# Designs tried in a protein design run: designed miniproteins, single chains. Part 38

Each design is a single chain, and the fold is of that chain. pLDDT is the mean over its residues in the fold that is shown.

## One batch from the design tools (miniprotein)

Design m1299
Fold by ESMFold2-Fast:
Formats: C-alpha cells, sequence, structure tokens
Structure m1299 (fold): chain A 82 residues (1-82)
C-alpha cells in the first residue's frame, strides 16, 4: 500500500492524528510530495472530509509556504467549509 493510500485509510477510519503523523513522515522523506498531498486532499473533499483535507494541506504549506498549487487548494477547501 502506498503512503497516500495509508493516509486516506486512516482518515476514513477517523484516525486523524495517525494520518497527520503519516503525512509528516512522508514529507520528512520527500518534502516535495505535493501530488500525494493534493490527491489525498481531493479524495477527502469527494468524501466530504473538508477539515481533514485542510489539515493535510496546512501541514504541506508549513514546509512549502510558497507552493502555489497547495495555496490554491487551501482556498478551495476553505470555501467548502463555509
Amino acid sequence: MSPLQQILLLIQQGKYEEAIELVKKLLEKDPTAELDVEMAALELIEKGEYEAAKEIVDIYLEINPNSEGALSLKEKIEKLLK
């Protein structure tokens, strides 16, 4: 199972803290894993898990604050939370 698939499974099980830790470990090994973070967030959006999607994107942005893709995705998620 890929790290992305493991992250999604943990979030789907309500294990948000474990999913956040797995995202942090993924980004420690590959700080440029934007596509994995984006795909996880988009799948969470489709599931209706907007808060979990925002958490993952926020973690990526803490490491990569100038990521235009992640910033754009965060704006879309924040609109869905309203």
Scores: mean pLDDT 80

Design m1300
Fold by ESMFold2-Fast:
Structure m1300 (fold): chain A 82 residues (1-82)
Amino acid sequence: SNLEKLKKLIKEAEEAIEKGASLKEIEEILKKIEDIYKNIDKVSPDILKKIQDLKLRYELRLGVEEVKRAVDLTVQRLLERR
C-alpha cells in the first residue's frame, strides 16, 4: 500500500540522516516521500509530524553546508588579499 511505502521511506530518510548521508541522497528520499504523500487522502498526525521533522532536519543540514561554504569562500578571499 502507499501508506506502507511511505512508512518505509520515512525510516530510510531517518537512517540516511543518522548515518550522515549526502544532502542529495536525503533530498531524493524526501522527494519520494512527497510524491507518495500527494496520493494519500488521509495521513495520521504522527506520520505528518515525522515528515515535518525530517524536512526540518534536512533544512538544518542544508543551512550548515551553506554556512561552511560561505566560511570557506571568505577564508580563501582573505588569504588571497594582498
Scores: mean pLDDT 82

Design m1301
Fold by ESMFold2-Fast:
Structure m1301 (fold): chain A 108 residues (1-108)
Amino acid sequence: MEETVEKAKKLIDEAVEALRAGDSPRAVQLLVEAFDLLDKNGLPEEQRKEIEAYAREKLREVFREQMAPYFATRGVSDEEADEYATRIADDVLESVRRLHEQRKAAAA
């Protein structure tokens, strides 16, 4: 459903803004809510992958921005900085997936 995809992307955008504001717990809650929304509305796997890719890209961008002073201080190349930001984004999404699965198991 286009409405579900749009709502999930909006939750991801709100999570990114929470991260920029330094509210990591709020960001995690919003990301878990986005994944929960996808499950409850029975979205096909291809649309779920689209939303996960959207989240990964948005998280990579915000971590790249937040880590920029650290990268500059360390003399890290743009390529290495992109790799670090991608790794952090992947780690966050993996943690969100685990929390979502734990919540589903607790509700069963």
Scores: mean pLDDT 79

Design m1302
Fold by ESMFold2-Fast:
Order: sequence, then C-alpha cells, then structure tokens
Structure m1302 (fold): chain A 80 residues (1-80)
Amino acid sequence: SAEIEALKAQIAADPTNKATVVALAEALAREGRYAQAAYVLEVASVAPDNASALLFAADSTPALDVTREEVEARIAAYRA
C-alpha cells in the first residue's frame, strides 16, 4: 500500500509523532492487518522513540488473533 509505505517513511523520520503512529495503525486495520496494527501500538507505548522497532512491528507477520474492535480500543487507549 502506498499509504502504508508513506506512513512508514514518516515514522522513520519522526517515530515520536503520535498522529503518524495512529494513522499507520488505522491504515493497517483498513487492510485487515489487525495483528500488525496492535503490535505497532504496543511498541509505540513501550518504546515511543524506537523507529526501527516500530518499522519492524509494521512489517511483521504475527500469527495473532486480533480483531478490528480490539485495534479500535487500543487506538482509543493510545490517544488518551
């Protein structure tokens, strides 16, 4: 996805931008990549300045059973 690649480039430039992290998680969720979206949000919460870890999370292929509703809840918690 061109949108996901552009957001990953923004994360590489500024991993601390919460709006970009949320936009990436939402873009991943729109493509049905809920486990990756959840993983990005988790990494952003524990290592918010680690661009490499955030990019790894976005490119991962985790065999996790994560729902769209769970991703939406995690985004709300991250924004709070």
Scores: mean pLDDT 81

Design m1303
Fold by ESMFold2-Fast:
Structure m1303 (fold): chain A 76 residues (1-76)
Amino acid sequence: GSMALKYLEEKYKEVKEKIKKLVEEKKYEEAEKVLEDFKEEVKKLYPFLPPETQKLLEEKVEELEKLFKELKEKDE
């Protein structure tokens, strides 16, 4: 419920900051692994979450994937 969502929101913030730092260091493979590890954690929690919370987490994952792609494209 609410506690699981708060945990995942804090994890999302941590993952987002890690991805940004790794991309700044040009460690793209490590940044991708951090993203994939987060996606795996979200998938494991999916069966225990209401459908509305599942949708929010899907959107959060898509936001991280978009961020990673945009950061890679800006590395001219």
Scores: mean pLDDT 78

Design m1304
Fold by ESMFold2-Fast:
Structure m1304 (fold): chain A 66 residues (1-66)
Amino acid sequence: SKAEILQLTKQMFVELAEASDQYLQLDIKLKNGADPDEIKKQKEEIDKKLKEKMKKIQDEIDKLES
């Protein structure tokens, strides 16, 4: 239903906001002298997890549009 699709779309924005907050915390750590290579690795892990979550939500939306 349209209502279920809207709820799943809202969940995508929540996941994006959480990833954005994690990126900001890593940028703060970098400015405070954290290892750039470790920060890059952590950002890559956040991006990978976000991509997997987004795919799962999109797959659920696609099933509802059938």
Scores: mean pLDDT 87

Design m1305
Fold by ESMFold2-Fast:
Structure m1305 (fold): chain A 98 residues (1-98)
Amino acid sequence: SELEKQFEEAYKNALEHVKAAAEGYKAYKENPSPENAARYTGGVIGAIGDSLQVALIGKKGGKEEEGFEAVEEVAREAEELGLPLLAESLLNIARGVL
């Protein structure tokens, strides 16, 4: 369905933003430039926005639990890539706190 396609795209975008945040953070630690800070911050903001979209699309489609589970997977990826504060923010979305 169209909602399933939108869900999959939002989930994919969330994972890509987590990876961008991790790459930007690593680059920023090695060279604290405005460009590296922007990549890190942009990745964090993007991951949060995409994960909110995943949760909202899930709820709209009657798949609220699946939406929260998908956001938990994004949070797990953030934790594994060394972004624990982003992971906690994403877990708050999955728990319905945002």
Scores: mean pLDDT 87

Design m1306
Fold by ESMFold2-Fast:
Structure m1306 (fold): chain A 92 residues (1-92)
Amino acid sequence: AAAAEQEQLAQALANFEAHLEKAREEGTAPPEEEVELLKQALLHQARAAIAFRRGDLELALEHLEKALELLIKLGLAEESQLEALREALAAA
């Protein structure tokens, strides 16, 4: 249901904000521009999960690709993972 999807996205954002606030308190928070990229990656990952649960594999893979591109830019993922995902998307 649409309400459950919105709740899932809101919860993912709330969890991210809580972790970010703790990191700021501990002086381990990443630069502000990296925080924004992490937030965008999280939103794409959450939307991919929602699309996958609805059986929309193409949309799920599109959001996973966007999330992975952002994580690669942050040094948190490898380019080889993006290539594998692009191959899967092209085959779908």
Scores: mean pLDDT 76

Design m1307
Fold by ESMFold2-Fast:
Structure m1307 (fold): chain A 68 residues (1-68)
Amino acid sequence: SHMAAQRRADLEAEAASVETEAANKGKELNQKMRDSKDPEEILKLSKEANTFKEEADARVAELRAQAA
């Protein structure tokens, strides 16, 4: 049905949006790590980047599973 196709398209679009936002956040955090001279700050930013990626990957997987 058109409604099911639209729902699938909306979920895929949301997944793509989450991936784009995660990629942009990853670039921002990587830049902050490159600009930092504090090892503790770099470690904190690295952990934040890993957590954000893991959460984004899980959300994308959930949205795509719902779209299937």
Scores: mean pLDDT 86

Design m1308
Fold by ESMFold2-Fast:
Structure m1308 (fold): chain A 59 residues (1-59)
Amino acid sequence: MSRTEAQSRAVQAATKVLKEAEEKASKIKDPKQREQTLRDGEAEAARVARQVLEEGLAS
């Protein structure tokens, strides 16, 4: 797999995780819990992007 293709897939996967985190956060009425959910989503998006990129480059 090319670097560009792996990078594109990583961005798409991260974007999906971020959108899911935003949807979850929008349903949370507690500001502190909402902020924590968004931070957790950002961390998960970064982790997923790295994993997808590494797997794509290894293939």
Scores: mean pLDDT 81

Design m1309
Fold by ESMFold2-Fast:
Structure m1309 (fold): chain A 68 residues (1-68)
Amino acid sequence: SMELVEELLGEFERLLQELLANGASREELLGKFQRWVLEGMERIDPKDRDRFLREMGRLLSRALAQLD
C-alpha cells in the first residue's frame, strides 16, 4: 500500500541521516541502502515499486551529495 511505502521511506530517511551524522563512509551507506531497497521491494505491492524506487533514488542522491 502507499501507506507502507511512505512509512518505509520515512524510516530509511531517518536511518540515512543517522548514518551521515555518525560519519558513515560512502561504502557503508551504499551497502545499507542496497539492502533497504531489496527488503522494501519484497514487502511492497508491485504496483508501488516504481514510486518506491524513484523516492529511494532521491534519498540516496541527497545523501551522496552530503558526502561530496
Scores: mean pLDDT 84

Design m1310
Fold by ESMFold2-Fast:
Structure m1310 (fold): chain A 68 residues (1-68)
Amino acid sequence: SAELDATWRRVEDIYRSLSPEAQEEFERRVLAILDEIQARMADMSAEEADREFAERVLKVAEELKKKQ
């Protein structure tokens, strides 16, 4: 979807601007989000899971960017 594609492009742009330490923190937080979503996957559609994952990952990227 265009919305998901736009979200992931924004995440990629932010990630590339982060320090190595912030990238490492980003990776740890993304894995925690993935684990939480996987635990709930039986109760959601694939589209809902993809959207929530993208939105939560973008939020992490924006938070880490603000801390710089």
Scores: mean pLDDT 86

Design m1311
Fold by ESMFold2-Fast:
Structure m1311 (fold): chain A 51 residues (1-51)
Amino acid sequence: MSKEEEEILRKYFKEYSGLNDEQAEQAIAYLKKNKEDFERILKAAKAALNI
């Protein structure tokens, strides 16, 4: 996971999932270990953020 991808996911979780900073970091840590979920969520995050 790149720093750019991590920032995209952090913004997505905070703005679209209503997670706080701690919860967003926990979600990112989970995705670092779960490649299939990471790829799916990153695609959704980029679409939602118009990236």
Scores: mean pLDDT 83

Design m1312
Fold by ESMFold2-Fast:
Structure m1312 (fold): chain A 61 residues (1-61)
Amino acid sequence: MDQLRQSGDRAREIGDQYEKEGLYSQASFLYDQASRLYRQSGDDQSAEESQRLSEQSRRKS
């Protein structure tokens, strides 16, 4: 089901926007949401990448 993967992509895009604006806590939350959506879709590689981005943004906030 591609719907979960598309939702993950959207959450990642919004997270990237918040990170550029310096809203690191919001970015971290969106990246964590993206990671969960990718994991549910079976895309473990994108889930791991998004989880890493969430952790990086959390350390900046």
Scores: mean pLDDT 84

Design m1313
Fold by ESMFold2-Fast:
Structure m1313 (fold): chain A 64 residues (1-64)
Amino acid sequence: SSGLEKYKQAKEEFEKVKDREPPNEVDREALNLLIELGKQHEKNGDYDLAAQYYRGATGILTRK
């Protein structure tokens, strides 16, 4: 489905940057929450929300 394709792209983008350190502790806490939510929706097969949370996590790690 379209949701699964968005999820695959979001997860791949996240995997490229997941080893980067977030800028501060607040961003680290937000990052951890987004990853946990992404994993939960991934397990439930809700790929649209999983994609959204993984893109959020990527956004924290790539913030300029």
Scores: mean pLDDT 84

Design m1314
Fold by ESMFold2-Fast:
Structure m1314 (fold): chain A 80 residues (1-80)
Amino acid sequence: SAEKEELRRKIAASLREWFAQLGRSFPDHLSDDEFIRAALEILFTSGIVYAEYKPKYGDEEARKIAEEEFDKMVAEVEAS
């Protein structure tokens, strides 16, 4: 529906702005839907990695591991 397309556009715009603030840019060939899926997968997976490693290694190390996985997933999307 038109309402769902408008919501998708707003979500994509907000996520692109957030990634831009981190110095990251996704490929221009990605549609809003493809971008949203990739961005949410990266954020969710990185969050899971942080949550899993924090109780074992502490906040600092868990953050580093999560950031490395985030960077790896961003690079994989850039290569697609």
Scores: mean pLDDT 80

Design m1315
Fold by ESMFold2-Fast:
Structure m1315 (fold): chain A 57 residues (1-57)
Amino acid sequence: PIKAIVKEDVKAYGKPSRILKKGTKVTVYGEIANGDYYVVETEEGEVLYIPSEKLEL
């Protein structure tokens, strides 16, 4: 897993989907949709899908 930071406010898709604010720290576990999305986990243990271009690794 790779530590990453959200580059700008972005909609993260999950159950439920929600907005992650710029500067949110996440852990990247993998990529899906040919690298268009990352599977991430928040510090609270929430699993979400986020556009890869919105993350700084």
Scores: mean pLDDT 81

Design m1316
Fold by ESMFold2-Fast:
Formats: C-alpha cells, structure tokens, sequence
Structure m1316 (fold): chain A 107 residues (1-107)
C-alpha cells in the first residue's frame, strides 16, 4: 500500500540519518521495494533519493547497494551492477546516463 511505502521510506531515511547498520537499512529497504512493486517509477525515484541521502552521510557503498538492489528488483540486474560500479568509481556522467535509461524503461 502507498501508506505502507511512505512509512517504510521514512523508516529507511531515519535509519540512514541515525547511522544504523547496513543490514538494518537494507532490510527496511527490501520491505520498501516490495511495497512499491506495482509502481516501478516511484520505486526508482525513491531509491535514487535514498541513495543520495546515504552518500550525503558518507555511506558510499550503502548508496551503491541501494541502487543495485532497486534495479535488480525491477528486473535489470546487469544495469544495477553497472550503476553500482559507476557510483563507487565516481563516474557521475555514466551514472546519470544509466539512471536516465532505467527511468525510460520503467515509464
């Protein structure tokens, strides 16, 4: 449900901001991916926002994993691996192109 997705998104964001363990954050995020299963566009947008939040808190590897798992859940595992690699290597132009391609595929 949308209300469940909104609550899980809030809990995931709060966990990132409070330096919760990666395992706890990814458990919350997996619940969020399930709640957003029927809205792939919102799923990708929410994952991108949460990854940006994690990066802003110095958690670069967590941010890459959020994007990788989101794309895997959308049936795009190869793109997920490429996005995670581009993020970790700070290839921002490549990352932007890959995320734009993913957005076009789910819209």
Amino acid sequence: SMAEAEELARQTADAIENDAPDEEIMELFDGLLEALRDDPSLLLRTATQLAALAEGHGRKELAAEILRRALESLGLPEMGERVAEAFLEEKWDELGKLLAEASALVN
Scores: mean pLDDT 89

Design m1317
Fold by ESMFold2-Fast:
Structure m1317 (fold): chain A 77 residues (1-77)
Amino acid sequence: SEEIKKKQEELQKRIEKLVLEGASKKEFEELLREMLELAAEYHGDRTYLEEGLAKIPEIAEELYKNLEEAKEAIKAS
């Protein structure tokens, strides 16, 4: 599971950069897919990956919306 730990650390660094730089919806989708693939590898069940992949667009949209709302709230202050 050292490979999984290494990928988790890389994903954490990428998340940090996206938060700091204000990434696009597409970049969030790509990150979520990689996180899900890692979680599926850990779980050892392909069904987990299939179900999660179907939910990524909705999750990415929600995250993007929340980020935009937070930006507008700060800007309106």
Scores: mean pLDDT 68

Design m1318
Fold by ESMFold2-Fast:
Structure m1318 (fold): chain A 90 residues (1-90)
Amino acid sequence: MEEEIKKALEEAEKKRKENLEKAEKAIEEYKEDLVKASLAISQAMAESMRAIAEAYKLAGDVEKGSKEVEKVLEEGLELIKEAEKRYEEL
């Protein structure tokens, strides 16, 4: 149980980092296609939120899990705003 919790939390953080990098790349790759950029960012956020929520649920820390999910949502919304700004500057 303890090792499963630790592994789940480590995997959730790894996925969060990978999905953040994927979302940042989507802004550059889809700078001329705001819909594709927004969908790619939203999908990456959803995957991170799911992984974090499940890991913290397994750890029995729902309050911290909720706050971490909120942070991912805020990060993704800022990335969507950056994609909008890049599109407007074309």
Scores: mean pLDDT 84

Design m1319
Fold by ESMFold2-Fast:
Structure m1319 (fold): chain A 79 residues (1-79)
Amino acid sequence: SALEELLEEIKRTAEELVERTENPAIAAVGAAMRSMALALEAVDAGKLTPEEGAEAAKEGLRHAKELAERKEEERKREE
């Protein structure tokens, strides 16, 4: 299905971003993309409602933002 193809493409892109970067912010973006793809897969498989999937995706984005901010603050503390 088009959704399955999209989710596979998102996961592939996320893996490439994480593998090819030493930048914590780009790694956080990749992690967020992967979390969104997994949430959408769970909705498509009937394991989560669309509302639960949206909440899980938002939580993944929130976590990725916090991780990026934390790593930036850690860098500032080391300097």
Scores: mean pLDDT 74

Design m1320
Fold by ESMFold2-Fast:
Structure m1320 (fold): chain A 86 residues (1-86)
Amino acid sequence: SIAKEVEELTKKGEEIIKRLGSEENPEAAKEMLRLALELAKKYKDGALVVALETALKNIEKGDVEKANQIGLEAGKPLAEEELAKR
């Protein structure tokens, strides 16, 4: 059901934005970014996909602060407001 898919994606977006504020380790940051990437690809947001892939690359290089900043910025529009407009 499309309605159920929309509800599920909205819940994923809410969880991403909540956890971005509370997670302080690279493995948690990678999981948040992976969830955001899944949603960005689902909604065909190419710019967001590029930003999230760049954040993951920065985590791989050990630049967790840079990756967290990119992930937090990307996660905010992906969650609730962006999903609500679909």
Scores: mean pLDDT 59

Design m1321
Fold by ESMFold2-Fast:
Structure m1321 (fold): chain A 99 residues (1-99)
Amino acid sequence: AMEERLRRLVEEARRLAEDPDEEKALEKMLEMVAEEMKEVLPELSVEELKEKIRELLEKQWNEEDIKAHENPELVQKILDETGKILARLAAVEAKLEAA
């Protein structure tokens, strides 16, 4: 079931990659990733997850930055879950290319 959802996400991401509006495509990709993270972080809204992911992409986070954040456990959890989702998307992409 999870792999089927990630497969659909990869197909949608491929469609968005053909969009000449790169910023609009990036915004939609962030929304899709946030929706997947919603199952793991149900306490946060999709909009809050999008903002957190965008904030994390705007700068390089080291261990000291994470510890200095107002909610270091939440930042670490978002980084870990985003990494897992991206890794799974890459695995599904590789399977689709091999087929």
Scores: mean pLDDT 64

Design m1322
Fold by ESMFold2-Fast:
Structure m1322 (fold): chain A 89 residues (1-89)
Amino acid sequence: SSLVEELKKETERFIEAVKNGDKEKYQEEMKKIRELVQKLLESDVSPEDLITAARILEEAADKVKDNPEARKELRSMAGLLLLKAFEKS
């Protein structure tokens, strides 16, 4: 899914911005991640793609341990994607 590929790219950019301490950039990237997650939740996407997207967000949360707010938000979004995947299965 192109949405899953875009999510991976924006998530990688988000991690780099957090590591660099660029607050403006990581807030911008988080906004893009929220928009992509919402599109995944509203689209007719396969359960497999939803699970893959959730895994991408969980891996990102593990890499940004020094930012507890971002970590919680990424894990929350991953949980929503997993819930939808299980409901569609």
Scores: mean pLDDT 87

Design m1323
Fold by ESMFold2-Fast:
Structure m1323 (fold): chain A 105 residues (1-105)
Amino acid sequence: SQVEELKEILKELEEFFKSEKGEKVKEDLKKVKTSPLVLELPVSLEAFKVHVKRFLEGYTLEDLEAPAYDLSLSTPELREVIEEFLKSLPKELQPAARRILPAIK
């Protein structure tokens, strides 16, 4: 199930943000001077999984300055999973997550 696969990806990302690395992300977010830029480039769930894995394994401040891609998750169920994930994060980390995750309209 695409919903189950997405939930597993987001669970790994949640664990990252709740770790000591999440504190570094909060500090790095204060250094970001650029507004979020959204590129309307469709990204598949497979490509999103690769992006999250890269982020988890090699996080840098530049990841917060990179453009967010419009993930072609056209189903309401997949969008709800991402929205629920964002709401579950500490408020201080929600802006960072929005820069890493695909744009939600």
Scores: mean pLDDT 70

Design m1324
Fold by ESMFold2-Fast:
Structure m1324 (fold): chain A 73 residues (1-73)
Amino acid sequence: GLTLEEQKKLMEEVKSKLKDPRLQKVIDLILEHGFDGTTVEAIAKELKISKETAEKLLQEVLQKIAEEEKKKL
């Protein structure tokens, strides 16, 4: 698995490639609260959006993270 330092670097790289400020905010929440703390409910509350929109944003961020992680393995 990735170290905490490598995870932070990966998140920052993904954030720099995202043009949607809402996706950038989801990454900020992951950096602040970790994956376990960044639930659909937490995203919806923090961004003041619907749970459906929050789920879509979280899935897109997780996909982008997985793509960048695979490039480093």
Scores: mean pLDDT 80

Design m1325
Fold by ESMFold2-Fast:
Structure m1325 (fold): chain A 61 residues (1-61)
Amino acid sequence: SMDADRALAAARAAAEAGATTLAGALVGIKYQSGADREEVEEAARAAGVSLEEALRLAKQF
């Protein structure tokens, strides 16, 4: 399990390193774990990824 704040921090670190795919996947996994959609949308935007992209990337894993 991963807290929303930790998922956001990991996604931002991945995006800064140029790993946008990983950042999106982490946000998508958090959403699939039952996090509130609004909270996940904010995390995705902060990481530079749309919710649709995050969910698409999460499906690859």
Scores: mean pLDDT 67

Design m1326
Fold by ESMFold2-Fast:
Structure m1326 (fold): chain A 80 residues (1-80)
Amino acid sequence: SMEEKEKKVTELFKEILREYAKYYKVPQEELDRRIEFAETLPLETRIQMIENEINYFLESEDEEIKEFAEKMKKKLEEIK
């Protein structure tokens, strides 16, 4: 259903933003604002942004970040 897809996309976006915040040491207040903004975006826009973030993380020299990106890529593929 669209509602289930929306929920899964939102959860995946939040997971990516939280990992980004840990990696780049983003303050909690800034993370909260980014999550709130993400929730206002159309579904297709959020999917595109998730893909962009995953691609960015895949180019990281940090193997843990690359592994995280691979997991997120698989989750997104299951949602699509």
Scores: mean pLDDT 80

Design m1327
Fold by ESMFold2-Fast:
Structure m1327 (fold): chain A 102 residues (1-102)
Amino acid sequence: MSTDPEEQRKAGEELARQGDELAAQGRLIHAAVLYYSAGVLYYAAGDYESAVRYFERAARLGRDVDPRLTYDSLVNASRAAALAGDEKRAEELAKEAERLRK
């Protein structure tokens, strides 16, 4: 796997684009999986603001249909928000994830 942040960012952009196409087709769970993967790549690239954005999109589309993906997305969004310097957002996202485990 490439450790080059620019390559990881470009890969994330391509997966996000594919996610947008699937979402437009109503393939919401498949779109959520691609948004999650895009978030992972943005996170690896150090683009924490974009990582939060795509993890939150994955969580939103996965809600009520894929609790595991939604949970993982919220946990990773929380971590990315903390690294972006938004500690309050990170805490709110972590609390939302914990509510899914109850």
Scores: mean pLDDT 86

Design m1328
Fold by ESMFold2-Fast:
Structure m1328 (fold): chain A 120 residues (1-120)
Amino acid sequence: SPAEELRELVKEAGKLIKKFLELVQERAEKLNMTELQKELAKLHEEFVEVINEALEAIENEDYERALELLRKALEIVEEIKKLVEKKNLPLSEEEEKLYEEAVRVLEEAIRLAERLVEEQ
């Protein structure tokens, strides 16, 4: 079903961002960038909360709320990239690929949620 497809896309985005953040946090730790580690941990916690709320909204067939939450999740992901760039921590090829794939999956989830809102 489209709702099941949306749920799988949201879960995949969560997995990709977790992997991306684990790699970035490991490098920040090796460089003793303590403030960046704290800011990344806070943004990750906010992202996980938003994704969990989006999954609950999807289960309740509240696609308008799910759409708002997915757009917020994308904003958090973009804030993470901006923060890393501001701290002059160049992304590795693997980190950049994970970021681009996560954004792509989130944008696909947003498009599917928009369609489900229109069909209600």
Scores: mean pLDDT 87

Design m1329
Fold by ESMFold2-Fast:
Structure m1329 (fold): chain A 75 residues (1-75)
Amino acid sequence: SLSRDEVIKVTAVALQVAGVWFNARYLAEKRPEEVRAELEQTEELFEKYKHLFSPSLASRLEKKLRESRELIERT
């Protein structure tokens, strides 16, 4: 089980992954270079806190980060 502080960190990382994926997918008001920088920062945070995630949640976040990278690299 996770402590309250660990739950907060897991939630913050998950929200950041969702945000960068949304920006990569829809590219509404950001340049690809800006989204790439956000993606790299988010990947670093995910790796730092990966041990706090359940295997299923970690797998889902890794998939979203991979999809984000593929979207940016195709632009």
Scores: mean pLDDT 81

Design m1330
Fold by ESMFold2-Fast:
Structure m1330 (fold): chain A 69 residues (1-69)
Amino acid sequence: KVEELKKLEEEIKKNPSQELADRYTEVLESIPEVEYLEFLLEEAKKRGVSPEDIQRLEANIEAARAREA
């Protein structure tokens, strides 16, 4: 669940711990690759990262969709 991943990432940034890192990895592995990459793209857009990084993420999403299909 992408929303849970987002909350865990925010918690790790505020108070880093091995337990939170392990939980993050567990949740990450349960999410389809395409869904996770789409989440990263949305976060990148909100952060105003470079157009070049956005294009790179979009290319990764298309590659992941090809694998999932």
Scores: mean pLDDT 74

Design m1331
Fold by ESMFold2-Fast:
Structure m1331 (fold): chain A 65 residues (1-65)
Amino acid sequence: DRQKLLEQARKYIMESASYSVLAIGYAVSALTGDDRQAYLEKLREYNEKSNEYDKKAQELLEKAK
């Protein structure tokens, strides 16, 4: 069902965007903090999650065509 695939893809896009915003926050923190290593670790973690959800969304969009 095309409609269900599009609705699920939209949810994954929103999740990806949320993690991307968090990653940007940690990137800024890494530039200014004494705990740079910890912030860089969180940046990588949230970038990975953002990419994971974006990939899931793209797979559903491909199925919806």
Scores: mean pLDDT 83

Design m1332
Fold by ESMFold2-Fast:
Structure m1332 (fold): chain A 91 residues (1-91)
Amino acid sequence: SKLDELIEQAKKLIEQAKKKGSKLGLRSAQLALDTIEQLKAGTISRLEAEVDLGMIRLIIGVAKVIGDKESEKLAEESLELVEEALKLVFG
């Protein structure tokens, strides 16, 4: 399913963040994985998923302020995965 593809992409972002030593990238990718898995399981509301999306946006903002371009990119990719998952479940 498309949700399973997004889960696999989130897992790849986690591995990329680990390899690069990106703590913010790891945080955003892990949150994306958890949110998409909960969306697939039906154990999270739209509002809760949108709060998680807001947290990833905050991580992007922090990465920008500190000039961490690797973490910014990983967090932006994590954001896109959660946005796609939300469209699939509720769109």
Scores: mean pLDDT 92

Design m1333
Fold by ESMFold2-Fast:
Parts: structure tokens; C-alpha cells; sequence
Structure m1333 (fold): chain A 82 residues (1-82)
């Protein structure tokens, strides 16, 4: 997942396509890099939206971010209590 998070951060810093950043974060999560995906999605959800497409992507990123936080909380609780 590290290479996907590195590419996502590079695109964020360059002002690149927010939809592509979100796709990279989701793929990193699927590969087990949940913490990297959470950080990228958090940053993406806080960026100013200048287009309707960016507004939609920010909303989707915020939703996915919330889901990953819930899943991370459940994982940490299971590890602490198992």
C-alpha cells in the first residue's frame, strides 16, 4: 500500500485529480494500508472544492473516511480484548 499512498500524496501536493487520489487511497486500504488511506482521505475531505465534481469526490472521501475510522476502531478493540 505504501507506493499507492506515496502517489496519492504526490497528486494532492501537485493539485491533481481528486478522484484519482481517492481511488489510490481505496486501493491502499484494500491492500491493508488502512492508516495511510485514512490520512489521505482525511486530507482530501478537508480541501476546498472548486467544481461540482470535486464537491462529490470530497463527500465520498468523507464517507469512506468515516467508514475506515469505524473499522479501525473495531479492529483495535478486538486486538485489545482478544
Amino acid sequence: GEKLIEEARRLLEAGGDLEEVMKLAIEADKLGDVEGAIEVLRELSSLPAETFEDEVTRALAAMYYAVLLIEQGKREEAMARG
Scores: mean pLDDT 77

